Designed miniproteins, single chains, continued (2). Designs and how they scored, part 48

Each design is a single chain, and the fold is of that chain. pLDDT is the mean over its residues in the fold that is shown.

## One batch from the design tools (miniprotein)

Design m5650
Fold by ESMFold2-Fast:
Structure m5650 (fold): chain A 60 residues (1-60)
Amino acid sequence: SLKEKAEELKQRLDAATDPEEIGRIIDEAVKVYKEALRNGDFNLAKEISKAIAQTLRRLS
């Protein structure tokens, strides 16, 4: 399911330390985010958006 894919991506983001790998995971997360929006799942979209933002803040 889309929710399961989002949880997997969040776990991958938390585990990743290489900037290029993190960039690839973020690209996948953005695709899931857009699909959540198309499906009207705004709660899932917000969760993904926050996970990406927190990852970027952690890297700074």
Scores: mean pLDDT 84

Design m5651
Fold by ESMFold2-Fast:
Structure m5651 (fold): chain A 73 residues (1-73)
Amino acid sequence: LEEVKKALEKMREAIKNNDYEAFYQALAELLSKLTPEQREKVLPYINEVLLAIDNKDFEKAEKALDKIYEVIS
């Protein structure tokens, strides 16, 4: 859970800084720490984060990241 939380925090900072390389690196770290079942559960929220980034909606991106943590914790 600590590694997962750390990856999510890296994703938040990357979005805040418009650092898409850091974002995808942190996303890969997150996915590598999850079981296949957890990955399936978080995929809709990952899609919400990506959509929010495309729309420059930081608040929606943050909420989707929070939902990812809730689903896997």
Scores: mean pLDDT 81

Design m5652
Fold by ESMFold2-Fast:
Structure m5652 (fold): chain A 102 residues (1-102)
Amino acid sequence: SAMDAERERLLREIGELVAEAQKRFDEAIKNAKTEEQLKKDLLSILDEAIRRVRELRARHAGAGPEVQAMLDAFLQTLEQAKRLVEEGKIDEARRLLAPPEL
């Protein structure tokens, strides 16, 4: 159905966003020369991911309450990942960069 196709497209876009964030996160971990630089780079990556999810939320405002709830939960997860980065819990933050389920 058209609704199933829209959900599949959204989940694909989120999957691509998560894969790019994971790649950038892993590259930042590999390339950082100081803990301070790593933290700054990881926070920047998470801020970009949050901005992109907010754009998806706005674009899919008509997709229904389940989709909006999933996107809101994912935004909360990304904000939690930022707090973990601030606390130096990099491995825990990286594990939170998984695609949400719908």
Scores: mean pLDDT 84

Design m5653
Fold by ESMFold2-Fast:
Structure m5653 (fold): chain A 66 residues (1-66)
Amino acid sequence: SAMLEEAKALVEEMIRMVEAGKSGEEIEPLERRLVGLLVRHPELIAPLQPLLDEFRKLMEEKGIPM
């Protein structure tokens, strides 16, 4: 699915931004785009869960609030 690949690319870019030390304000536009995609296509949540878990774990490791 093209939408699943777009959602994966968004999460992977967010992970790269966190690892690069980017601020929450810089990441927020990608989070908004991802949330909008998931609200319209909730079927994408289950296949994205492993990447979302990786992102959350990385945020916790860096001490960044969710």
Scores: mean pLDDT 82

Design m5654
Fold by ESMFold2-Fast:
Structure m5654 (fold): chain A 85 residues (1-85)
Amino acid sequence: SQETIDQVVDTLRKIYQAYYNNDLDTLLEEQEKLVSLLSQLSPEQRQLVGNADFKILDEILKNGKFNMDYANSLIDDMRQQLLQL
């Protein structure tokens, strides 16, 4: 549903915001919420979310820098794709 997609988008933004702020407690709480929300998605939707999450992590690992604008851009692209499925 669109509500579930909106919750996934919000949760991913909160995960990366917590990472940016070095807020490990919030990061872990939002990760648990994401896992629960992913169980409500189709396999294709779960793969889209996983691909976006991987791209953000890959950028962090390659460049040793966190860019919240980049993370938000990938999450926005993911949202648009999810709404078309």
Scores: mean pLDDT 82

Design m5655
Fold by ESMFold2-Fast:
Structure m5655 (fold): chain A 80 residues (1-80)
Amino acid sequence: SKEEEILKKVDEIIERAVELTRQLRADPSKRDEVIAEAEKLLKEIQELMEKYKDASPEVVRRIMAAAITVIGVLLEAELL
């Protein structure tokens, strides 16, 4: 279904954000690279939020979860 495709894409963004946190913790010298990639993910999420804001509550909640995860990467990069 279209909803399953959207949820899969959102989950892929979350997985990428988790990997960025792992990379940052493994090598803090990659902070600038991690920030740049997290900013790209945030733009993708903003586009999904705008496109799917009126979608099912499950889709909206998953997109919000992805946003929180990516913001968490950026916050950790600022504190490291």
Scores: mean pLDDT 85

Design m5656
Fold by ESMFold2-Fast:
Parts: C-alpha cells; structure tokens; sequence
Structure m5656 (fold): chain A 87 residues (1-87)
C-alpha cells in the first residue's frame, strides 16, 4: 500500500539520517499513519530513556551518546518496517 511504502521509506531515512527525505516523507503521511508513527516513537523513547539517563549522569562522551541514538533509530526503523508489513 501507499502507507506501507511511506513507512518503509521513513525507516530507511531514519537509519541514513537523511533529514531532507524524512521531512518529505512526513509531509506525505496521512493523519492516521502520522499518529501511528508518533506512537511507535513514544514506545521506542520509553524503551531507551533509562539508558540515556545513565549516560547523561555519568557524563558520557558525544560518541557514546551518538551510538545510543543510532541504536534507538535502528529500533524505531525496525518497528516501522514491521508495521509496514501489516499494511
């Protein structure tokens, strides 16, 4: 479906850190699909929040923070791809 294609493209743009492509794809999402993306983002943030807090508390390097951001983006991308397979 069109929505599945947009979600797959969004997942790829997230892991590639393609800000221009992310904006383009987000603008094309339906209201319902946008709500679903926000829900998946919230779930992923809650999963990673304790790990980010620990890194901040110990004064972690920018490299360690970016590695965790990359892991979080890959996890969100996987959730988006799974949702696309259901559509």
Amino acid sequence: SREAELLLGLADALVNRDSARLKELLDQLSEETRKEVLRLLEETFEEFEPRFQELVEKGASAEEMLKLVDEMMRRLAERLREKAREL
Scores: mean pLDDT 85

Design m5657
Fold by ESMFold2-Fast:
Structure m5657 (fold): chain A 66 residues (1-66)
Amino acid sequence: MTPEERVLARAAGAYIHALDTESEEVAREKARQAADEMGKELGLTPEQVEAAYERAVAVVDANRAG
């Protein structure tokens, strides 16, 4: 996986896990934290991290909606 795909996967996993026990608002915060942490480890720019986070949330939300 590319570094961006790894951040997306990490954020998606954190979001899904948090949705089991938390509100969507809190789950989004957990996903953002996970994306930021892994993005820093992989040396991604803030813009790349934000894009990966947004895509992760969108993919999970789309799968849950239909």
Scores: mean pLDDT 83

Design m5658
Fold by ESMFold2-Fast:
Structure m5658 (fold): chain A 73 residues (1-73)
Amino acid sequence: PPIINSINSKINSFTQGGHTQTVQIYRDILHMIRNIYDSGKSMSPQQKRTLDNLWRQIQDIVGQRSRQKKQQM
């Protein structure tokens, strides 16, 4: 699926930047998405909540980094 390819691209970019925590969160999301697609089943409400929480963590990290760059500029 296109979303898996996009996440893999982000993992590669963040790995080159030394962003270990961000890479781990992306890998966890990729693992969860892959398991859902491989099962051929719709996401359970609990799995959606876990995925949403992981996605929010990534957005928060990206937001914090963007904010730090503005303060350093």
Scores: mean pLDDT 65

Design m5659
Fold by ESMFold2-Fast:
Structure m5659 (fold): chain A 116 residues (1-116)
Amino acid sequence: NLRKELEKLKKKYEELKKGKYTAEEAYKLGEEFFNLGKKLFEEKDYLSALEAYNLAIEAYKEALKLKYKDPAKVYKKIGEAYENMGKVYEAAEDYELAEYFYKKSKEYYEKAKELE
């Protein structure tokens, strides 16, 4: 049950935010949300996929704030998450929102290249 996995992961994120956690922990959590978002999209659970990708982006941005060792990699992952959100909206036939998220994705891919 992917929705149950999403709820467990959200609870883990809330507990981690209450304490001190590392850039590596934030990045790993971002990866877990990202991978769950992909699985939810494959199951055509578009709303849960979008929530998982948004939480992945939030966790990746926290990894950047906490000085993750490879910021270019993190910007690339944020770009991938926005690209996948664009794909979700495209599958839902919301082409205006798909274009918006593809544009956001491109911004983050360019930022990743500037850091390499």
Scores: mean pLDDT 90

Design m5660
Fold by ESMFold2-Fast:
Structure m5660 (fold): chain A 95 residues (1-95)
Amino acid sequence: MDELVKKAIEALAAGNYEEALEYAEKVVEDENASERHLGTVALILEEVATRAEGELKERALELLEKVAKKLLESEDPAMRKLAEQLLEAVEELRA
């Protein structure tokens, strides 16, 4: 898991948005991903959604919504607040 998050960050830093999305998606689709991993991946996805266009932007926004939905189920109020902020960011980026 940590290796996938690291690879997503490295891909984002290199401007390789498609590769960043591939690694981020693997983290998001892993049922055992920690809230820390989901939070980090959310930041990566928000950056991709802000900088990318077309299909890559939509994929990033779809993955952000999935992350937010998972974090809304958290027992941690801070994670639920983050989820609400992510959903607001998705709405703004789609407008």
Scores: mean pLDDT 85

Design m5661
Fold by ESMFold2-Fast:
Structure m5661 (fold): chain A 80 residues (1-80)
Amino acid sequence: SKREELEKKLREALEKLNEIDQMLKEGAPVEEIRKQIDEAEKTIEEVKRLAEQVGDRESLAKGEALLEQVEIYREEVEER
């Protein structure tokens, strides 16, 4: 179902953001971090699309907050 897909994509997005945070802390190569950020952003956009389709306002707001976190990570990478 779309609800199950939404829950799966939300978990994937959170896992990707945690992975990015660890890569930043460990000093992983900038290009590898950028790739993970791009993949996380794509997954979050899918979360937002699914949330709109199922009428889940809380998941939509969560997706928006996760996109703000993606922007913060992009800024941190640019400082390196």
Scores: mean pLDDT 87

Design m5662
Fold by ESMFold2-Fast:
Structure m5662 (fold): chain A 79 residues (1-79)
Amino acid sequence: MADEAVQKLREKGYEETADVFSAILYRLEEVLRDDPERAEREIRRTAEEVLKLVEQGKPEEAIRAAEERLREVEREVEA
């Protein structure tokens, strides 16, 4: 699912957005390394939001939504 989202972004010509989104996905995996079930859920949720916004022609909003999700997860995880 996440890989499909990144691929779809590249196919639409949003290479920069795809690169930033890939980095966010790696960070989510790193932050949630001790909770793989939650990592999978958050990655899927973030991918769905990003794809929806990009389909509406809003790549900047898509990245902002992904960044906000990562920030929320980081706040909830123990340091």
Scores: mean pLDDT 78

Design m5663
Fold by ESMFold2-Fast:
Structure m5663 (fold): chain A 78 residues (1-78)
Amino acid sequence: MAALREELERLLEELHRLTRELAAREKELLAELEAKKPITSREELEEHKKEVVEETRELLERVRELGERVTALRQQLA
Protein backbone atom coordinates (compact mmCIF):
# COMPACT_ATOMS: atom_id res chain seq x y z
CA MET A 1 0.00 0.00 0.00
CA ALA A 2 2.66 2.56 0.98
CA ALA A 3 4.75 1.72 -2.11
CA LEU A 4 1.79 2.31 -4.45
CA ARG A 5 0.98 5.61 -2.69
CA GLU A 6 4.59 6.77 -3.02
CA GLU A 7 4.58 5.75 -6.71
CA LEU A 8 1.34 7.72 -7.23
CA GLU A 9 2.81 10.80 -5.51
CA ARG A 10 5.96 10.55 -7.65
CA LEU A 11 3.90 10.27 -10.87
CA LEU A 12 1.64 13.18 -9.81
CA GLU A 13 4.69 15.38 -9.17
CA GLU A 14 6.14 14.46 -12.57
CA LEU A 15 2.76 15.06 -14.27
CA HIS A 16 2.42 18.47 -12.61
CA ARG A 17 5.98 19.38 -13.61
CA LEU A 18 5.41 18.33 -17.25
CA THR A 19 2.06 20.14 -17.35
CA ARG A 20 3.72 23.37 -16.16
CA GLU A 21 6.56 22.84 -18.67
CA LEU A 22 4.03 22.27 -21.47
CA ALA A 23 2.08 25.44 -20.57
CA ALA A 24 5.29 27.52 -20.49
CA ARG A 25 6.46 26.11 -23.84
CA GLU A 26 3.06 26.72 -25.46
CA LYS A 27 3.17 30.34 -24.28
CA GLU A 28 6.71 30.82 -25.63
CA LEU A 29 5.88 29.21 -28.99
CA LEU A 30 2.74 31.34 -29.43
CA ALA A 31 4.75 34.50 -28.67
CA GLU A 32 7.43 33.48 -31.21
CA LEU A 33 4.81 32.71 -33.87
CA GLU A 34 3.01 36.03 -33.28
CA ALA A 35 6.33 37.91 -33.50
CA LYS A 36 7.12 36.29 -36.86
CA LYS A 37 3.56 36.34 -38.26
CA PRO A 38 0.92 38.52 -36.54
CA ILE A 39 -2.54 37.00 -36.22
CA THR A 40 -4.86 38.86 -38.60
CA SER A 41 -7.55 36.22 -39.13
CA ARG A 42 -9.28 33.26 -37.47
CA GLU A 43 -7.56 30.92 -39.92
CA GLU A 44 -4.14 32.24 -38.88
CA LEU A 45 -5.03 31.74 -35.21
CA GLU A 46 -5.96 28.10 -35.91
CA GLU A 47 -2.71 27.68 -37.88
CA HIS A 48 -0.71 29.00 -34.90
CA LYS A 49 -2.55 26.61 -32.56
CA LYS A 50 -1.74 23.71 -34.89
CA GLU A 51 1.96 24.68 -34.93
CA VAL A 52 2.01 24.80 -31.11
CA VAL A 53 0.39 21.34 -30.91
CA GLU A 54 2.88 19.92 -33.44
CA GLU A 55 5.90 21.42 -31.61
CA THR A 56 4.65 20.14 -28.24
CA ARG A 57 3.35 16.75 -29.46
CA GLU A 58 6.01 14.76 -27.55
CA LEU A 59 5.24 16.58 -24.29
CA LEU A 60 1.47 16.25 -24.84
CA GLU A 61 1.84 12.49 -25.39
CA ARG A 62 4.00 12.11 -22.27
CA VAL A 63 1.52 14.11 -20.16
CA ARG A 64 -1.31 11.92 -21.46
CA GLU A 65 0.59 8.69 -20.66
CA LEU A 66 1.39 9.86 -17.13
CA GLY A 67 -2.22 10.97 -16.63
CA GLU A 68 -3.45 7.50 -17.59
CA ARG A 69 -0.94 5.86 -15.22
CA VAL A 70 -2.02 8.19 -12.40
CA THR A 71 -5.67 7.31 -13.02
CA ALA A 72 -4.87 3.56 -13.00
CA LEU A 73 -2.93 3.84 -9.72
CA ARG A 74 -5.68 5.94 -8.12
CA GLN A 75 -8.18 3.22 -9.02
CA GLN A 76 -5.91 0.60 -7.41
CA LEU A 77 -5.62 2.71 -4.22
CA ALA A 78 -9.35 3.47 -3.99
Scores: mean pLDDT 76

Design m5664
Fold by ESMFold2-Fast:
Structure m5664 (fold): chain A 81 residues (1-81)
Amino acid sequence: SLDDLFAEAREAIEARDEARFLQVLKRMMLLFESETDLARQQEILARLEELLALARERGMAPEVVDALEKAVAHVRQRIAE
């Protein structure tokens, strides 16, 4: 579920586990690509924006922050279509 993926992503950030985080992010993006409900797409966007803010606050590696910025931009663009 989105909640399970979000919890795992937060745990990866707190553990400073970049590889685990990127795997969870990939799973969240696959969930987004399969989602057809606008409200659920907006929930995924909100969770990605929360993860981006947390990654920046915790000083995560530039690769993690860049991946999240690209994910947020992609989701925003797809919702706007």
Scores: mean pLDDT 88

Design m5665
Fold by ESMFold2-Fast:
Structure m5665 (fold): chain A 95 residues (1-95)
Amino acid sequence: EKSLEELEQQANEYVAKAAEALKNGDLEKAKEYLDKAKEYVIKIIEKTHDKEQAEKIKKALDALVEGLKKVMEEGPEVSKAEAEKIKPAVEEAQK
């Protein structure tokens, strides 16, 4: 029985943990944390009156997952760029 704000905080916390894992080169943990964040976004979509806001958050997470896949395929050369993308997304969501 989490509020929408609590669910958003949980999703953002996992995105932040994914960013830290990417910075440390732990791609497996980064993926696990993004998967957890996605689970919370699904719960937000189910509870929100504003489906459009929930879809925007889901789209942002989908972009981060896509970025992580690219990091895994291209190797550490893109890890910094993906970590930088996650950090602004967390800050924006915490507003």
Scores: mean pLDDT 66

Design m5666
Fold by ESMFold2-Fast:
Structure m5666 (fold): chain A 97 residues (1-97)
Amino acid sequence: MAAEISAINRAPAQAPKDAALALAKAIQLAAEWLISTSTDPKAIELAKKAIEYAKEAEEEVRNGTAETFPDRFGVTRLKSLDKAVDYYLQAVEEMAK
């Protein structure tokens, strides 16, 4: 396996922040790919909403406004990140119909 850098010597306070930013970025990339490949106007609209909320979540994390990062049992302190995930899943569901 390639090096598991986060398992070696990761600062605990930084790890949740990095995870939240990575998730927001992953949603943006996945939604942009969906927009580029989909012909479904409803799925495209939902994916655009996912990108908007994912960008908002990145700013919240960067500004240090998060009390707790949103990676625990679906309980989120960052509403924008939760909405980004929800809209992206709705876009995927729309494409499946």
Scores: mean pLDDT 69

Design m5667
Fold by ESMFold2-Fast:
Structure m5667 (fold): chain A 84 residues (1-84)
Amino acid sequence: SSEIRQGVLLAVGYALATIGYQLDGSEDVKKYADLTVAYNDRIASLTTDPQDIADSYRLSSLSLKTAGDDARAAAYEARAQALA
């Protein structure tokens, strides 16, 4: 749907911002990683497609890992891998 598509674009944008801020040495890295997670969790709640949900969890995991939140990153990766 257009709502899911809009959410995906925002989540991807925040994930790219997380990487950019990490490379710049900015204190905002964690803020943008948390925004990526919030939008991806929203997308996962709006669809029953296992692939879309898994992709959302993987993007959240990547952003959290970029921000140094390894425990939450591992949890999201495990959730993605559990989807058949």
Scores: mean pLDDT 80

Design m5668
Fold by ESMFold2-Fast:
Structure m5668 (fold): chain A 78 residues (1-78)
Amino acid sequence: SMPSRAEIDAALERNLEAIENNPSLTEEEKEEKKIELRIQAEQLRRIAESGTVPDATPEVVEEELERIEKLRERLRKE
């Protein structure tokens, strides 16, 4: 079954804490991993809210990649 928004958010918080507490990662590596994790969480939230997995057509893939890049740019500016 699809995870709920609350489950996604709880998993995100746990994983962000694990990244922050990883002594093998540099601060730059931690920030990049946190950005990618937030992007993945947002993708999962969208799928959970729609109740469907996006079709893997070239058009849908292009739209999702553009959305991900915009989100990545926004997160890096914060």
Scores: mean pLDDT 75

Design m5669
Fold by ESMFold2-Fast:
Structure m5669 (fold): chain A 65 residues (1-65)
Amino acid sequence: APPMSISDFLKSLNVPEKYAKKLEDAAKLAAATDDFDVDKLMERFNLPKELKPALEALLKEYVLK
């Protein structure tokens, strides 16, 4: 099956919409800089620690694959 969209993927992880854009922006920055330091991305985008697994999953699904 084709991969789901980023927005559908984040909805499947129960990510609140207000953080979905920040997670997408963090993933885009990681892809553009080839820097996948999750803790730096969390700090830069002021993401709560509870969203760290969602950011890691997003990077694995859409950036590292």
Scores: mean pLDDT 76

Design m5670
Fold by ESMFold2-Fast:
Structure m5670 (fold): chain A 72 residues (1-72)
Amino acid sequence: SSQVQQTIDRLRQIRQTDPQDFYSRMDQLIQNNGIDAVYQWIADRVGSSVGTVRQAMSIMRQQVYSQIQQQE
């Protein structure tokens, strides 16, 4: 879906623009409200549905897993 790809691209842009703020916000949301709050925050920021964000995050999680596998 083009919407999923747009969500991934927007997330990458947000993360790259201010990584410290991005990770601090995600950590705070997870600790205080759980993972669903992260999906909602992303959905609100990128203008997509929570369902689209879950799909985008699943793809990005697989990418992170692949990157970790490349580390010795």
Scores: mean pLDDT 73

Design m5671
Fold by ESMFold2-Fast:
Structure m5671 (fold): chain A 99 residues (1-99)
Amino acid sequence: DWEEVKKILEKHGIRFVEGGDVPPLVAFTQVSETKEITLPIEDPRLARPAAMQLSNLLGLRGINAPEAVKLLEESLNSPDPQKSAQLLVEAIRKLAEAL
């Protein structure tokens, strides 16, 4: 259930915004205490920065989520934006499972 994933991540300062054209919609800001990661699946430029920001956030916060990290690395190394976005979504799910 995606609602459960959202609740787990919000407890750790990661906020998902559902809405628009199907999320998760996740906006990472450097100014906010709440981490928001934005991922427009149709836009490869925005998908890649979101994956990079999430990867950096995991490292900076010392979050031990090896399956999520592996999926993020695969997302960042995928030349296919659709595949990259799908891997990012799976990484987010695995991150919630590890928290």
Scores: mean pLDDT 62

Design m5672
Fold by ESMFold2-Fast:
Structure m5672 (fold): chain A 100 residues (1-100)
Amino acid sequence: DIRKKLEEDLEKFKNSNPDEKLEIINKTVDFVERLLEENRDDLDKLIEIMRLTIEYSLELFRIMGEQSSDRTPESEAALEAEIERLRARIPEALENFRQR
């Protein structure tokens, strides 16, 4: 289950130190790369993997923002607004890829 694996990696990331965070990201990238290769001929599955990977990336940015030493209420609100704006673009970006 791709979603479950990504959710588990996010929880590990949230509770890890900076060196461990990089290791977790590298392992997640390796996992996604293998999934893309295994499903290279299945466009619908590729779209689903890309959607979940982008959502994972946005959640990583949220966690990093929450853990930032330079965090202010204004920077927090700005980060959340930008994440929401980027998340809204996911369906259109994936549909554009699918049309190729």
Scores: mean pLDDT 77

Design m5673
Fold by ESMFold2-Fast:
Structure m5673 (fold): chain A 87 residues (1-87)
Amino acid sequence: MEKEKAEKELEKVIEDGAKKFVKAEREAGATSLTLEDGKLYMKDIAEGKKSGLLFPVTKEGKEIEKKVEEAGKKAKEIIKKAEEAEK
């Protein structure tokens, strides 16, 4: 239950973050950036991976990256606790 909620919440944060990130970065000149690219980047950030492929040039993009990273860390903690307490 807790694990499933944490996973769904993380997926929503990644999707919403990707949409906002792509919009902000495209408005700043990254006109070739696709939603798919944004989703992959946000997923890597949520998993704690250093992508390095995308360089956020907007303040909004950097804030979204931090929000997704924190959401990923929180989800991992909840999932671990749920798995350890699984009945």
Scores: mean pLDDT 74

Design m5674
Fold by ESMFold2-Fast:
Structure m5674 (fold): chain A 62 residues (1-62)
Amino acid sequence: MDELIEETVRRRAEALGITKEEDLEEIKNIVKALSRGFKVPLTEENVEKFVDLAIEIYLLSQ
């Protein structure tokens, strides 16, 4: 699962020009925090939606 999160974050964030490793790690941490906060386990079916939400939160916090 962690590998799938990392690959999905990298792929989707790079499409928006976010390429710094520290920024990708922050987005990954937001994904994990969202999954925990909503009490929804990360699955192959929902990981892209959680990553998209995490990227939106990351961009709003800049």
Scores: mean pLDDT 80

Design m5675
Fold by ESMFold2-Fast:
Formats: structure tokens, sequence, C-alpha cells
Structure m5675 (fold): chain A 88 residues (1-88)
């Protein structure tokens, strides 16, 4: 389900932040999850999704580095909003 995909993407982002993983590694994992769920997605739609989720990941890393909290439910909502745009 889309909720399962959202949870899997959020888990990848949170694990990336905990392990200080480079953006490229996190986005490879996110891209693989999206391609598994949407095998017919266009290269342009995948690239747009990866750009937006990549920006979210970098903001999460910035917040942790600055000692600022990450709201996991806001992260989940942001990922869900980006997935909904792929289905539009």
Amino acid sequence: SDDDLVDRIVDVLLEGVRRDLPLSEVMKRVGALVLEAYPDISDSDLARFEMLVGGLYLEMRRRVAAGEPIDVELVRASVRDQLNLLKA
C-alpha cells in the first residue's frame, strides 16, 4: 500500500540521518523503493520525486547537526504529499 511505501521511505530517511549516510546512498534506496512500487514511472517524475525527497533529507540532516528536533509525523506527511503528486 502507499502507507507501507511512505513508512519504508521514512525509515530509510531516518536511518540515513542516524548513520550520517551520504545523500547519494539514501536516494539510491528511496529510488529503488519507488521503482518497486511504480515500475512504469517516468525518468522525469522519478527525478522530481528524488529532488524533493533529497531536499527533505538534507533539511533533516541540517536540523540534527544544529541540535534541532525532527518531527517524524511531519516527515511522513511530506513524503505522502510527494507520493500523491506522482499519482496526479
Scores: mean pLDDT 87

Design m5676
Fold by ESMFold2-Fast:
Structure m5676 (fold): chain A 79 residues (1-79)
Amino acid sequence: SALLEELREKIAALPSLDVDAAAETLSEIAQQAQQLSAEEQREVGRLLREAADRTPDPEVALLARITAAELFELADQQE
């Protein structure tokens, strides 16, 4: 979907963002991902975990992992 592709681009940018920008971007991702199917929410969660592994800032990595966990839980609630 077009929304999934937009979120993929935002996630790819996370490793280059400072904590404030990353927090704002992750909040946007979490909000927009609520409109996705359970399968697409799991895909976003997986992409967030991969981005967290590539992120040099441990605080940004932690925020991305928390957001991923929230999306996996949301997807499970839909199925």
Scores: mean pLDDT 87

Design m5677
Fold by ESMFold2-Fast:
Structure m5677 (fold): chain A 104 residues (1-104)
Amino acid sequence: DPALDARIAGLEALVDAGKRASTRVLTPLTEGSLTTRAELVVGDTRVILEARLEGGEVHVRTTGGRAEVLDVRRLPSGVTFVILRIEVDGLTVTEVLALHEPPK
């Protein structure tokens, strides 16, 4: 998929900017809903990200900062990439989550 390839190239450009994809394995929360938690440090502040995948949509809740979902890309492999902008005390950081469904 040329559109997917272009989006992956955009993701690699963010990694080259000193940001790294954080690999997270999703855990079943309810029927049709998967969740994970990630902890990040932005400056001197600890930020907790709670990501929920439900009905093919990604919802992110944050504690310690504000997060904006910039992009969501689903791969045929079952991996979902979520590109986030995290804001804490006027500092902004781009974070990438690679969400994996639980292994069979």
Scores: mean pLDDT 70

Design m5678
Fold by ESMFold2-Fast:
Structure m5678 (fold): chain A 74 residues (1-74)
Amino acid sequence: ALSPEELEALRRELLRRTAERLLEAAEEAIKNKAPKEEILKILEQARSTAEHLPEEERKKFLERIEELEKKLKE
């Protein structure tokens, strides 16, 4: 069985990977000119996921999300 420490590390790793995959999906959707509403939904899911990460990692994900949101406003 996983220890509490191992379980927490696994949980954080899954959150990181989820946030990374959502950002990749948003970037691909922008590249493929998907509907703005679809891209915004992906970015909102990425933001929600990033909120559960440590401050330093959360900051990096939020900065990248903001860059993509800004690109959509063009």
Scores: mean pLDDT 83

Design m5679
Fold by ESMFold2-Fast:
Structure m5679 (fold): chain A 83 residues (1-83)
Amino acid sequence: SEKVEKAKKLLEEANKLLEQAETYIDQGRFDEAGKLLREASKKVDEAIRLAKEAGNTELVKQAEEIRKRIDELSRRGARRALE
């Protein structure tokens, strides 16, 4: 379905933002990393909505795993910023 394809694209975009955010955290660029993590979060939220509307439970699970990665990177960035 078109909703499934859009959800997959949003998750791919979120993953690219996560990779860039991790690089920014490693560089000490915490404000820039935070902006990318917020953008990734919005894309994941939309992907979850679309996956639920399509009844695709596997896509919902995949999106929730990416959400967990966003939360982990956000916590890592916060800890690094205090060092």
Scores: mean pLDDT 89

Design m5680
Fold by ESMFold2-Fast:
Structure m5680 (fold): chain A 85 residues (1-85)
Amino acid sequence: AELSEKELEEIEEINRKQAEELAENKEKALEELKKQISSLTNPDSIKLAERVIKIIEESKSKEELKEGLYELAKELFEERKKRAA
């Protein structure tokens, strides 16, 4: 089994808290992410990190941040699935 019902609830709560913390500490999170990008050597990883930063910068609320990150993750997973097929 991948995840139990209890584990899914815990993950959802953690994600909710992290998204809220990220939205509240947006400037701090952006500074840390930009610092991490400077240590990246893989162009694909840098491109992905830039996209994440853009989503965080453009978000005006915790809900927008969650939606932006969810859509990005979904896009990446669907692209990988399409390539694997």
Scores: mean pLDDT 68

Design m5681
Fold by ESMFold2-Fast:
Structure m5681 (fold): chain A 73 residues (1-73)
Amino acid sequence: SEKIEKAFEEIVEVLEKAGLSDEDLSLLTAALAIGRSHNDLKGAIELAIKLAKKLGVPEEVIEEIREIGKKYL
C-alpha cells in the first residue's frame, strides 16, 4: 500500500503539470483510485495509460507514467 500511495502521488503530480482539463484529470485520477482501492498498482497504471491514450494525453506524459510504474513495480 505504501508503494502504491507513492506511485499514485507521483503520477498525479505528472498529470497536474501536463495541463490537462479538470475533466480529463478527474477521469485519470479516478482510474488510479480504483487500482489503489484494490492494492493493484500494475492494473491502476495499465488502466491509466490506456485511458490517457484515449484522451489524447501527450506521449511524453504517458512515458513518464510508465517510468513511475517501472520504479515502483
Scores: mean pLDDT 81

Design m5682
Fold by ESMFold2-Fast:
Structure m5682 (fold): chain A 91 residues (1-91)
Amino acid sequence: SAEFLERLKELGLEHLLEDFKRFDTDGDGTLSAAELRALLESQGLNPTDAQVQAIIDEFDRNGDGTLDLEEFVAMQESLLNPLDAIVEAVK
């Protein structure tokens, strides 16, 4: 939503919006499994199709088989800050 975009600016996470737009090649506002794979490969990762599908299954809250911007941001925060998840798990 537009409100989510403003929140990203306030938090200094605009670069995630830029990455999302770069890999959303069909402009539908979501990342398919193929687009997500291309994004992860651009970050130096070599995920399998099964790993990409598992990421989508974990973060796809609306069940459409793709990641919208909010789901993508949640995924990126989880993957790029694994120590925060470990700290939460030990509380």
Scores: mean pLDDT 68

Design m5683
Fold by ESMFold2-Fast:
Structure m5683 (fold): chain A 107 residues (1-107)
Amino acid sequence: MIPEEIKKLMSENELKLYDLPLEEQVKRMVEAFKKAAEKLGLDFDKIMEAIINYIKKVFGLEFDSLESVFEFLYRAKLPITIFYEPLVKLYGEEKAREFMKLFEEEL
């Protein structure tokens, strides 16, 4: 169901989420995201706003929550690696890589 090109961009933990119902996948992604932000001492609201603004700019879609963003990723079969670009713009490459690594580990 997920295109092979996109599967190559996903971690094993992210791929395993697609075996779960949508509600469970979204819940796990939101919890993992919050834990990654907390572990790095990052402003959760700023990261959420940056991601929502990025999705609006790139896809023309307006969301009001992380749950809605992750539901979109599930339906569109998009990898969480799309979050790397807005995180680099907000915190720089090193912090963006640390965040993405922790996020993937917590999935």
Scores: mean pLDDT 80

